# Designed miniproteins, single chains, continued (3), part 38

Each design is a single chain, and the fold is of that chain. pLDDT is the mean over its residues in the fold that is shown.

## One batch from the design tools (miniprotein)

Design m9308
Fold by ESMFold2-Fast:
Structure m9308 (fold): chain A 94 residues (1-94)
Amino acid sequence: MVEEKVKEIEKETEEAAKELEKEGRPDEAEIARLIGKAEAYMVEKKYDLALEYAEEALRLAEEKGAEEVAINGARAAIEKAELAKNNEKPEDYL
């Protein structure tokens, strides 16, 4: 089930990114790919990697002046990754 969910996220992310590229929005396509990567790592319980990609998506969204939807998507991914990481024995990272 995890592998199927990862593939679904990757497919949906790539389809969304390609639509953004068709609309002449390559920066938002890159942001969408970073958010999708974070979501895929969340499903795999690789929360540190998910957080890294979500933070990079937010940084790029703010730097490029992306639409509020993209900025909000990146922020939601960060919050989700942080919440999951805090519930997965934070002492294991000390």
Scores: mean pLDDT 78

Design m9309
Fold by ESMFold2-Fast:
Structure m9309 (fold): chain A 91 residues (1-91)
Amino acid sequence: SPRGQALQRALADVDVGIRTVERLIAELERTDPELAARVRELLEQARAHRDQARAALAAGDYDAARAHITEAVLSLAGATSLWMLHHIREK
């Protein structure tokens, strides 16, 4: 369905975001292990919500899929915001 296709594209975008945050963690582990741990917690939340969104989409529950995609996006945004604020404050 068109709604299912849109949600599948949104899930693909979440996967791109997850890869971006994984790269940020790899950079941070050498310079700020404590911040890397906090970003990793948000990454795990994003992965959990992505997996729940995928399951909801497979079940045809588009409202639940959208809600979990939204939570995954917010977790990824939180992770990148922590990195950005740290980067600004340390430089």
Scores: mean pLDDT 88

Design m9310
Fold by ESMFold2-Fast:
Structure m9310 (fold): chain A 93 residues (1-93)
Amino acid sequence: SMEEIFERIEELIRQMNELLRETLSVRQYVLESMLLMAIFSDVWLAVKTTNPELRKELLESAIETLEIRKPEYPPEVQALVDEMIGLLREMKE
């Protein structure tokens, strides 16, 4: 269900924030944390919207942002990003 997918995305964001807090400088962590918060907001809006076109645009934006940022992250975080992208693609279907 979309609810189960959303709960897993929440957990992935929590894990990503913890790993990034431990591995990045304070400045880099704040910027990446703000970006993950923006992605989470877009996913939240995608779940709540009754407009399928807006839902698709929000999810595609989140996927594109994650794909762009992935190479900057440690391998542990890259694995979580890959799982999150997979879940976001499932939500678009």
Scores: mean pLDDT 88

Design m9311
Fold by ESMFold2-Fast:
Structure m9311 (fold): chain A 74 residues (1-74)
Amino acid sequence: LSDEEREEVGRETKKALIEAGFDEKTAQFIADQIRGSATDEHMAQALRDLGADLKNQGHTKSAERLFALADRVE
């Protein structure tokens, strides 16, 4: 991924978390961790894991957004 694409993944992850009810600071921290993933494969897996957690909590729309991001990264 380019730096611009990594920044976009971070912004979309943060947005999905805020929509799911996470506070700004927590959403930013999680988004930064995902954006900083060592490989595109690790980033895709982190997005899928986060999406699964959100889906299990009933935040299906946010989960679907994260799964779509993971598919784009892979």
Scores: mean pLDDT 85

Design m9312
Fold by ESMFold2-Fast:
Structure m9312 (fold): chain A 73 residues (1-73)
Amino acid sequence: MLTDEMIEALEKKDYEKALEYIEKLEKAVKENSSGEALKQGLAELKAAKEAVKNKKTLDEVLEAMKKAREEAE
């Protein structure tokens, strides 16, 4: 799930700030999750990072995250 700060950064097309928030969340997921939850969370965040690096819209980022989560089950 994207935070409000990540959504705001993407709406402003501040891709660098969006990436910083995603990396911070990825670190938190790695430190506070295990097993299937870790696998699903990392897959979602990896898809989000890739979409943001390619300057995709907020809707495209959300679609990529949803697909990655479904594939990680």
Scores: mean pLDDT 77

Design m9313
Fold by ESMFold2-Fast:
Structure m9313 (fold): chain A 90 residues (1-90)
Amino acid sequence: ASQEEIDKEVAIALVEIYGYLAIQALERGDSETALRYAEKMAELALKSGSPEVKEFAAKVLREVAQHARDLGLDETAERIEEIAKKVEKA
């Protein structure tokens, strides 16, 4: 079976990078790009199979969602919060 092994440290670093890029997109008014990075964080965490990576990604997603709320982007925040909840439950 073709399975990709993702180093946990690399996965954590990528989650941090995607979180930063999502926040930067939100500050520029680009909610679609922010949501794309949120989805990339979730996919990476779920593919990693690592509880530590999933916990970290959920934390970063919640931080991005809070930043969206602080900017008045309530619908975008709600969507990112839903993504975080799915990562935590999986």
Scores: mean pLDDT 83

Design m9314
Fold by ESMFold2-Fast:
Structure m9314 (fold): chain A 77 residues (1-77)
Amino acid sequence: SAEHLTLTVSNVTVEDLSFLKKGESVTSTALVPESPVPVTVTITVTGADPGVEVSPAVLTEVLPSGGTASFTLTRTE
């Protein structure tokens, strides 16, 4: 069967979002390290302030070696 490694990038704590104003967004990107097989990446963002929207809040994808996954933080209030 096709097997792949699992890399969990969980509990990404977003600290110091005080600079982010209503209607502003910032994008964060996770880079998959080199792997001989595709990697299942799970990203869970925690610690976002009330009034900050995370999209997607949980991301799970199968990525090739050196692939990237991204998520966006948007201030809604």
Scores: mean pLDDT 63

Design m9315
Fold by ESMFold2-Fast:
Structure m9315 (fold): chain A 70 residues (1-70)
Amino acid sequence: VRLSPRQRRALEFLLHNPGLFRSVREAADAVGVSQATISSLARKLGTSARALLEGPPEVIARAVELLASQ
C-alpha cells in the first residue's frame, strides 16, 4: 500500500496523538489535511476513520508496519 506525503504526515501525527480528536474534521484541521485524506488513510489501513482516530494497539501496529514499508 502506497501513502502520499500528506497521508504519511497525517498517519505519523495520529500515531503520536491517539484518542486526542473527537471527529475526522478536528483531526484533519489539526494535521493540516483534508477530511478526505484521513478517510482515504483509514481505508488503506483496512479500518474506519473512527478507529484510526482512537488508535487501538492493533491499528497502531499496522500503521507502524505500513510506514516502515514505504
Scores: mean pLDDT 78

Design m9316
Fold by ESMFold2-Fast:
Structure m9316 (fold): chain A 105 residues (1-105)
Amino acid sequence: MFHEKLEKLKEEASKLEVGGDVAVTIIEGAKKIIDLIEKGDYELAIELLKRLKEYVEANVEDEEAKNKIVELIDKAIEHIKKGDGEKAKQLLLKAAELAVEAAKK
């Protein structure tokens, strides 16, 4: 489910002339983190989430979208720390959706 939705978002972002590269990078990061969560590699998932947060802070130009995506990443980290990988995956999908919407503006 998550991988199929992320692949569709990546296809959509790849068609954008400006900002699509940032959205694609966020989607690819989310896909890799979701794979780690599904494998139970929670420590590595948290490390990649921290790196994704740094990337978003540096590369998402829309301040409102940046702040919302960062909040979703922080919530995903907290859910993984509590062993709730399913909620973390849902938050990552929402972060990827917001990144694509920001790139369309």
Scores: mean pLDDT 84

Design m9317
Fold by ESMFold2-Fast:
Structure m9317 (fold): chain A 96 residues (1-96)
Amino acid sequence: KELLEQAIKEVEEALKAVREGNFDEALTHARYALTLARKAGVEEAEKYLSQAVDNLRKAIQARKAGDTEAAEKYRQQAIDNLEKALSALREALEKF
C-alpha cells in the first residue's frame, strides 16, 4: 500500500512539473515513480512510466536543440504516459 501511495504521489508531481514545462523535475519524479512501481509489481504502470521517462528525455534533448515542435510532441506523449501510469497505479491500490 505505502509503495503504491508514494508512486501515485510521484506521478502526480511529475504531471504537474511536465505541464509547467519543467522537464528535469518531471523526469526526477517519473524515475522515482518507476522504481516504486517496479517494487510494487504493477507491470502496466512500470511500462507506462518507462515510456514517460523516455519521452521526457527526448523532450529535454529537443528543447536543448531548439526544436520546440519536437519538444512539445514529446511533452504531450509523456503526459499521456504519466496519466495512463496514474490510472494503473490507482486501480492497483483499490485491489489492496
Scores: mean pLDDT 88

Design m9318
Fold by ESMFold2-Fast:
Structure m9318 (fold): chain A 61 residues (1-61)
Amino acid sequence: MIIATDDSPYVPGKKAIEIIENGKLVAFYVLGPDATEEEILEKAKELQDALFPDGELINRL
């Protein structure tokens, strides 16, 4: 499961992509401060397709 969020407890005050496997956070990805919501979602989709093709992408931006 991939979550794109601006409310991550792991990176407060920043937009992040959370990578969750078996209900556990395994990694997070942070784009630069100038990254748009569209750029973050495209990166999240790329990660979803590569890591969890049968999983869900959750947009929380």
Scores: mean pLDDT 78

Design m9319
Fold by ESMFold2-Fast:
Structure m9319 (fold): chain A 79 residues (1-79)
Amino acid sequence: ERKEKEEERLKRGQELIEEYVKERLAGRSLDPEEVEKEVKELLNIQAEKLLELNVGEEEVKDNDVLFYLYSLAKEKEKK
C-alpha cells in the first residue's frame, strides 16, 4: 500500500489507543500530567511486547492500533 495511507493509519491508531487509555484513566482522579505519563508507559509496554514476539508489519497491517504500536516498537528498536 502507499506510504501516505500508512502514515494516516499510524495517526488513526495513535488517536484510538490514546483516547481509550485516557478514558480509562479519567475515573482515577489523576492530574492531566499523570494521565499522559500513564498513557505513554502503557504504549511503551505494548510496543515492547510486539518486539518480544518479533511481530512483522504484515501481521499488523490490517489493524490501525497494532500498526501504530508496531511503528512505535520499530522506533525503539532503532535506538
Scores: mean pLDDT 69

Design m9320
Fold by ESMFold2-Fast:
Structure m9320 (fold): chain A 76 residues (1-76)
Amino acid sequence: SVKEEFAEALLYAVGESNHEEAAEAAVEELVRFGVSVEEVRKGAEKALEYFKDDKKAQEAIRETARRAIEAIEERE
């Protein structure tokens, strides 16, 4: 889905930059555009495939996805 691809792209960018500001922006955009919990999970799974040897990037992606899922569930 377009929203799953959007989640993948945002979470990939979080892994690439590894900055808290990027993570906060990603959470805000995922919530704003109505991405579902399932789409965030699938997007995160795909984004993680690009950072197999980068533990910091993996931690940033997982934490950002977790935060986004919590924020999305608060709306439902």
Scores: mean pLDDT 83

Design m9321
Fold by ESMFold2-Fast:
Parts: structure tokens; C-alpha cells; sequence
Structure m9321 (fold): chain A 55 residues (1-55)
């Protein structure tokens, strides 16, 4: 479904951003709801943006 595809994309993006920031990926990320995954993505994106502005 479109929701499952969106969820998979958000989770993968969160993994990429966590690695870029040197942060651990949550062990239960695969069990995250779409909202939980989006909240994590937003937090990691904000942190990455801040880091890139300082580089």
C-alpha cells in the first residue's frame, strides 16, 4: 500500500540521517508507526541541518 511504501521510505531516510549524524538507530525502528517514524525523521533532519550549517 501507499502507506507501507511511505513508511519504508521514511524509515530508510531516518537510518541514513542517523548514520550521517553518528547517532544510533532505534532497535525498534521497524516497529515504528508512520507518525513515530516521521517524528524521528523531523528531529534527525533538524540536527543534520544544524550540523551542516556549522561545517
Amino acid sequence: SAVQQALAQVKEKSRELAKELGLPVPADLDDFSLQEALDLLQELSAKLGEKKLQE
Scores: mean pLDDT 78

Design m9322
Fold by ESMFold2-Fast:
Formats: structure tokens, C-alpha cells, sequence
Structure m9322 (fold): chain A 81 residues (1-81)
């Protein structure tokens, strides 16, 4: 289901953050935590939504937030901060 896919993406984001947390600067950790908070809010909206079009839009937004988190962690690893 769309909900199961969204839950898996949020779980992946949390695992990714947990794996890299110790190597992130406080500023990078705060940015990562904002992406996680946005994904949690989107997942909560998805759980309350019955409209298939809105469910697809929320899933896409969760996918975008995970992509941004991956980029942030990638940048943090390269620049060292």
C-alpha cells in the first residue's frame, strides 16, 4: 500500500540519520532533523488522507524529503563539518 511504502521511506530516513549522526556537525544534524520532522508530518497527513491523488502527492513529498536528506548527508561527508 502507499502507507506501507511511505512508512518504509521514513524508516529508511531514520536509519540513515542514525548511521551518520555521530559524524554530523550540530548544524548539519539540526538540518537533518528538520527533514525528518517534515517526513513525520507528511506521514501523519497520509494516515488521515483517503483521497488517492492526495496520497500520491504526499508520498512524492516524502520521497523528495528523503532525497534532500541523502544529499545533505552526502555533502556533510565531503565537506567535513
Amino acid sequence: SLLERAEALVAEARALYAEHRASLSPAMAARAERHLARMDALLAQLRQTTDPAQQQKLLLQIEIELGLLRMLIGVAKVIGE
Scores: mean pLDDT 87

Design m9323
Fold by ESMFold2-Fast:
Structure m9323 (fold): chain A 87 residues (1-87)
Amino acid sequence: SMEPTAEEKELALKAAAENARKAIEAIKAGDYKKANSYLIAALLHASVAENEKTVKLLLEAQKAFDAGDYEKAIKYLEEAIKEAEKA
């Protein structure tokens, strides 16, 4: 099984938080193409980390972003960062 190591999961979780922060900055700048790219990267890294709570929060952020609810997307991204940094 190609399961990630504990070290790889920790690095992936840090990458998820970093990409989520960049997504927030891009949304605030009105750069929605970059925001979507960073949000997808955050989701990928959180999935590699197997952190179920962070993944769920990032999926809610993506749903809000796709609906054009950027304020709600930022709130979910902020909660995802808190969850990722708590682990």
Scores: mean pLDDT 88

Design m9324
Fold by ESMFold2-Fast:
Structure m9324 (fold): chain A 83 residues (1-83)
Amino acid sequence: MSIEEQIKELEKEKKKYQELLEKMKKSGKASPEQIELLQQVIEELDKAIESLKKGDLKSMSENSLKAVGHEMRYLSLLVDEEL
């Protein structure tokens, strides 16, 4: 709930997607669309962290929402791959 806690959570999520991106690139199983979406999630999370550190809560919220949108699209592609 604190700003420090939100930064920590966003950094944790960013690291998770960075590791997933590396794994997907190395596996050769990822589509270009999946790679692109993961890169976009990482970028939007990074912008959200930067905005939050600057006290710009509006930009943080906007970038966090964009990251969630890209994450949902990525998860949709994972479901399609598993089906």
Scores: mean pLDDT 72

Design m9325
Fold by ESMFold2-Fast:
Structure m9325 (fold): chain A 85 residues (1-85)
Amino acid sequence: SNYDKALELINQIKDEETREILLSMLDNIKKLSERNDYQGARLQTDTLNKVLDGYSSEHPEEKPLLDQIKELVNELLLETEKKYL
């Protein structure tokens, strides 16, 4: 699943604190998606993307990894949107 792939990639992030924050946010996105709370899932995804963008600015060497996480999380949101409709 896109969730499992995102989970694996987030676990590759070098900064432990950022990794833990992103894992917590990904778990929240999953729970909101399982409840068909598209608005909640969208807001959490937007916040996660902002954390990724901030981290990418400080750690440009990890940008390819962060871009892949962003793509997978956005795909998860699209899956939730299709179920909401």
Scores: mean pLDDT 86

Design m9326
Fold by ESMFold2-Fast:
Structure m9326 (fold): chain A 67 residues (1-67)
Amino acid sequence: DAVAESERRNRAIDEAEKLAKELLKEGHSKEEAIEKAAEVLVKNSGLSRERARFIAERIVEKQEKKL
């Protein structure tokens, strides 16, 4: 079910956003935050590493702007 897959992906993105925000607040590097967020996306949503990294980069950039 495409809807169920989208919902799972949206939950994984939310988890990755929370993780990236906390890592950046704790003083971790942008690169480390991207790596960890991408790992969450791959594991929890089944995205390819390439696509997960692309999404993670956007998440981390957005979180940096909020700091």
Scores: mean pLDDT 79

Design m9327
Fold by ESMFold2-Fast:
Structure m9327 (fold): chain A 106 residues (1-106)
Amino acid sequence: MKALEKIKELIEKKELGILAALFILEAPEAPVEKVLEAVRELVELARREASLEELIEKIRELSKELGVKEEITELLVNAMKGDKEAQEKLAEIEEELKKLIEEIKA
């Protein structure tokens, strides 16, 4: 319950909410606390205005550590590089996950 509240907050802010939600979906064997820790590291890097290259490197590192599929990692990296099709797919995933979270909390 508390983990879903944190993910919902990140999704609403449109910062790294999509990434957090994808990590939870694509790393079901990873403890939720480890997923939240990974998302917090990415939020801290974004807050420090880290370079795009540094953020991409960290996403790949954390995805491998959590067991996220390469296809999802590549989708995130392509969206960050400005691929509009990847960005549209991530936006659809965010909307669907936001609806699912709302249903759970209703």
Scores: mean pLDDT 65

Design m9328
Fold by ESMFold2-Fast:
Structure m9328 (fold): chain A 86 residues (1-86)
Amino acid sequence: TRASAEAVLAAGEELARRAIEIAEKAGDKELAEKARERLEAARRALEGDPQAALDALQSQTAALGGILMEAEDLLKEKEKKEKEEE
């Protein structure tokens, strides 16, 4: 249903928001841009058929989760390096 697709998009938006914020803090502008592109793809999918949108949204949300994990790992590495150089 459209409501289910909107719920998945809301989860994807939260994942993208966190991924972008953490990637920018880690200094990886390319990773932040990838998260933005995935979120835009999810939003475009919602403008079409709700059934097709749900499959696309689930795929994009999974990709955003992966980007968030990569961003968190990069931030941890950056923080460790800065702590060792201080």
Scores: mean pLDDT 77

Design m9329
Fold by ESMFold2-Fast:
Structure m9329 (fold): chain A 86 residues (1-86)
Amino acid sequence: GGVEKETVERIREEIKTHPEEIERGIKKGYEEGKVLEAKFAELVIALLEGAPQEYIDKILEEIYKLSDEKQRENLDKFIKDLEKLL
């Protein structure tokens, strides 16, 4: 399914209430070789927190480098859906 407003609000709440759990999950993802999933989580957090565009662009470049064509299309769709809710 697409990105829903309720899902975005839940993620924002988790970032505010459990930031340490999110940070631990990302670090564990990198340690376990789940680099793409870890970078995607960093991208979602950066977008929801309104991080500087330069930082967002860096994460996007790193994700695109690790992604095939289908994964890039899914990422672009996700970003468009998320922007409608911001």
Scores: mean pLDDT 76

Design m9330
Fold by ESMFold2-Fast:
Structure m9330 (fold): chain A 57 residues (1-57)
Amino acid sequence: SVPSAEEVEAMVEELLEYAKTLPLKRLPTREDIRTLLETTSYDLERAKAFIEREANS
């Protein structure tokens, strides 16, 4: 259920690139994304939904 360190870094990079495609007031940091992944239990789709919600709110 917990991904490997390499998998976590890949997820962080994917979410950072995803965030760049959205109209966010401020881009998240790598630490922000890691915290988000921990909060979503490393569910990439749930993490993306949180970022989208912030952009649309």
Scores: mean pLDDT 80

Design m9331
Fold by ESMFold2-Fast:
Structure m9331 (fold): chain A 94 residues (1-94)
Amino acid sequence: ASEEEIERDVVRALALIVHALTKKDIEKGNIDAAAESLPLLVRIGKQAIELGDKEAVDIVLETLREIADAFEQAGKTDVAERVRKAIEELEKLA
């Protein structure tokens, strides 16, 4: 396997792991813990875009939307808007 293939596998695995952990935090009502994943999700998303891994990009975007929705439901609209801007920037790069 090439270094690029290994990097793609690692990025996809990270996207899946962070998605699963974020979902669990949201289900527990710990939305602040879910938000701690935001910088890592943006990094994973950008790397997935560079690698052309659309499935990893979709996982990251889905995770970010779930975070935005959780903050909106909690009445933290300012945080939800920041997450949605991150989604728009990633979609624009893809």
Scores: mean pLDDT 85

Design m9332
Fold by ESMFold2-Fast:
Structure m9332 (fold): chain A 88 residues (1-88)
Amino acid sequence: MSDVQRDAELLSLIMGELVAAGKMSEAVLERLAARAPELEALDKTDPAAAVERLRELLTEALRENGYSDAEIEALKAAAEARLAELAK
């Protein structure tokens, strides 16, 4: 598996954890949707850059909607733990 695929799976798990925790607000989703054309264009030419850009946009959207850096780090840690569990 490529590092890009692993990073994409991790990012997908982070988004899933946000939805499961009820923390993926309509405002966060609206903000990400507004950037979808940018991400789609990047994914066609550089999938690694697309994953990195989505990560940045998600982090920015969470911060602007009142999430602390500690809460964002906790979500990343939960996603990493879940990815490790699924790899067993």
Scores: mean pLDDT 72

Design m9333
Fold by ESMFold2-Fast:
Structure m9333 (fold): chain A 110 residues (1-110)
Amino acid sequence: MKEAEEAGEEAGREAGRGGPEAAFAGGSAMGLKVSEAGGVHGAAGAVSASGAGAGTWIYHRRGDEEKAEEEGELGGESAAASASSGGKKGEEAGLEGARAAREAARRAAA
């Protein structure tokens, strides 16, 4: 988890301009890292990590800690529900989380 969070932050930062794109990159990197560590288990973990990546990025761009926490949680929760009903695991769940996080970040940025 700690390595996944660091990977998400790094990827989000390196994505450059554009909060939604950075959130997607961060969430995807974090989700993939969690997937690699946890294998095909823990779809919820990968999804939660993806949401956390998006939230962290929003915090760094806007300094809005409360908004970042809310959007990260919503993104992760939405992706977890989707992954659970679809039977997705690991990388697939992480990618779903990253997409949900990007959408949440885009909504927050507007």
Scores: mean pLDDT 50

Design m9334
Fold by ESMFold2-Fast:
Structure m9334 (fold): chain A 92 residues (1-92)
Amino acid sequence: MTPEQKLLEGERLLQQAIDADKAGEDIDKVKELFTKSIDLYNDVLNDDSASDGQKFKAQLILHLLKQKDFGNVDLSQEIRDFVSKKAAEALK
């Protein structure tokens, strides 16, 4: 995947994970979707072919997730804690 494709797929999976949590889907499925999204953003951050703008976007999203800043989305505390920890690990 190109960095642009990783960002688009990461955004798609992030939205799918939020929607799955809202729909009351299995917590392990929600965690898997968030993990896949975070892994794609982390891949962009470590991709030498990615532009500075693409890396900045990936880093910004990971930083917001680490801070439990999901905008106006009301996610379960367990999912917020899980995502925050995973995003923090990706930023190291």
Scores: mean pLDDT 84

Design m9335
Fold by ESMFold2-Fast:
Structure m9335 (fold): chain A 79 residues (1-79)
Amino acid sequence: APSEETLLEFRVLALGGEVFVAERMLAKDPNSKTAIEQLEAAVKAGDELLKELEKKNASQHLIDKVKEIIAEAKELLAK
């Protein structure tokens, strides 16, 4: 339903916001263990959200957006 997709969009935006906050923490302290742990948690949460989106037959746009957010978090962790 459209209302359920809107709620899923908000969850995807919230995940992106968590990665953004962790990136800002790393900008202030590149060795922040807290930021690294938050990015690892975001990757795990993103993988779980991706499975839920696929099970609910969510739009390809939302699936692609979650994949992008997971990739960004993984790139930040690789440094």
Scores: mean pLDDT 84

Design m9336
Fold by ESMFold2-Fast:
Structure m9336 (fold): chain A 92 residues (1-92)
Amino acid sequence: SRQRVLAALEELAREGLLAPETLELYRAYLAGEISEEEFAIRYLQVVAGLSREEAERLVREAENPSEEQRAIAEEIEARLADVLRRLRELVA
């Protein structure tokens, strides 16, 4: 259940195994307060240190990557896909 997953994440944060900023992001997502797209944008800001504008651009490009930008975006797209996959497993 979502509540059980949140409780486990809170325990990991208490033990210092999960950053507080990351915990708050998961909390918002599990509560249905933010979309998958918004989670991906904020995850890039928190974990990769990107600005909101840059994160939004990369998330949009992941849907329709341009030929010239593909090589640059591909790393971020793969990381976004992995993060979203793991979240779907946790929220199931």
Scores: mean pLDDT 70

Design m9337
Fold by ESMFold2-Fast:
Structure m9337 (fold): chain A 68 residues (1-68)
Amino acid sequence: SMEDVEAEVATYAALLRQALARGEVSVEEARKAIDELLEKKKETLSEEEYQHLKRLMEEVAAELEREA
């Protein structure tokens, strides 16, 4: 569902922000992790859910790059 997609984005973004704050990953590694998540989810989500996930994750990526 769209609600499940949004919840997963929120959880994943929080985990990435925590890892960045702890110095466990770089912004470049976070971007790579986002790209890998999108590639994996493309196989399992509907077209509409995938496009929504992609848009939200691109917003997260832009925000993390801005915060760097």
Scores: mean pLDDT 84

Design m9338
Fold by ESMFold2-Fast:
Structure m9338 (fold): chain A 66 residues (1-66)
Amino acid sequence: MAPEVESVVPDVSQQRYDESAKNTKDLLLALGYSDEVAEREEENIRRAAENPQEAFDELVRRWSER
């Protein structure tokens, strides 16, 4: 265990969403979902990156229920 202070930066949050969008698309394609579904989910995540607090909660809520 290494107790280290991490800096919380807004650009880090955006980078996280971009990475999640890519990973989600790859995962959906690997699971056999269509390109349409994968692209839609990717776009939803990217849109959430602009307003992470509100959009993320709504996106995660609907996605998690699935």
Scores: mean pLDDT 64

Design m9339
Fold by ESMFold2-Fast:
Structure m9339 (fold): chain A 94 residues (1-94)
Amino acid sequence: SPYEQAQQIADEILTIISELIRNPNASEEEIEKKKEQLYELFSHLPEEFKKKLEELVDKFVEAKKNGDMEEAKEYIEQLLKLLAEWLSLAHQQS
C-alpha cells in the first residue's frame, strides 16, 4: 500500500528527528550520520518536498549548533507540518 509505505517512511523520519532533539551533545559525526539517514528517507518523497525538508534539516542543525533553541524549534515545527502535508497527499491518493 502506498499510504502504508508513506506512514513507515514518516515514522522513520520522526524517530531520527526525536534522536536529534533528545541528544543535545551529539558529536558532529553522529549529527552528519543522522542527516544522511534523513536525506535517504527524503529521497522517497516528491522532489519539492525533498528539497524543502533537506533545507529545514540543514537550518535546524545550524540553529542547534549556534545554541538558538527557539529558531531550532521553529524549523522542527515547519518540518513536521511539511511532513504532515505530504502524508495527507499520500492518503488522498490511496
Scores: mean pLDDT 82

Design m9340
Fold by ESMFold2-Fast:
Structure m9340 (fold): chain A 61 residues (1-61)
Amino acid sequence: MDPAVRAFTDRIRELDDRARRLEDEGRRDPSMRDVYMSQAERDRVEADRLRDVLDTALRAG
């Protein structure tokens, strides 16, 4: 298994898991909702970007 592919996959999973946790916390804590939701959105955007990079690399190789 390519260590770079594994690192990308692990990072994507970390970002998705953190985003989901932040979204859950934002729903439970209205006072911090904007902070948690903004952080979750950034993690989602970064995860999607990494997926596109990984998919492109896997198709090219």
Scores: mean pLDDT 81

Design m9341
Fold by ESMFold2-Fast:
Structure m9341 (fold): chain A 75 residues (1-75)
Amino acid sequence: SMEIEKLVEEIRELLKENLELAEDLKLLLRVIGLRLQLIGLELDIEWGLISEEEAKERLEELLEEIKELKKEIEK
């Protein structure tokens, strides 16, 4: 158990050294999430699960979300 506790503590210390990277990873995950939303919308359009009007509205909303994220990243 002591050996396991020592390994856990060593891992915790290494993770602490990379806290700044964790914040960058959160931004990357948001970009990935927006990309997945676009893929989902493209599939919904292809499969006829959404009207052209609804698709336009959702794509415009996604575009605005991407623009806001870009502003956040560029600051």
Scores: mean pLDDT 74

Design m9342
Fold by ESMFold2-Fast:
Structure m9342 (fold): chain A 93 residues (1-93)
Amino acid sequence: ATVDPEKFDVEVDIALAEMGVAITRNALPRVAELDPEAAQRVSELIDEAEKHIENARKALEAGDYETARKHIDKAVEYLREAGRLIDEALARA
């Protein structure tokens, strides 16, 4: 069977989003030291991103690439907002 290029692209995008979650979580202890309120918000944004990543994987398994991409886009939005809050907290150091 030939690998479906659309399926492969979605799998790669999900993997990149999961890497984004890991990188963002790694910053949490330092953010918590500098700005506990920002750390709480970042944690909430990561949890929302992980929920969308899980939904993207379920959509991918169902062959619904449109729904998978929609969830990936939402996960990326949450991770971008988390990154912005991390950058703002670190700039105060």
Scores: mean pLDDT 87

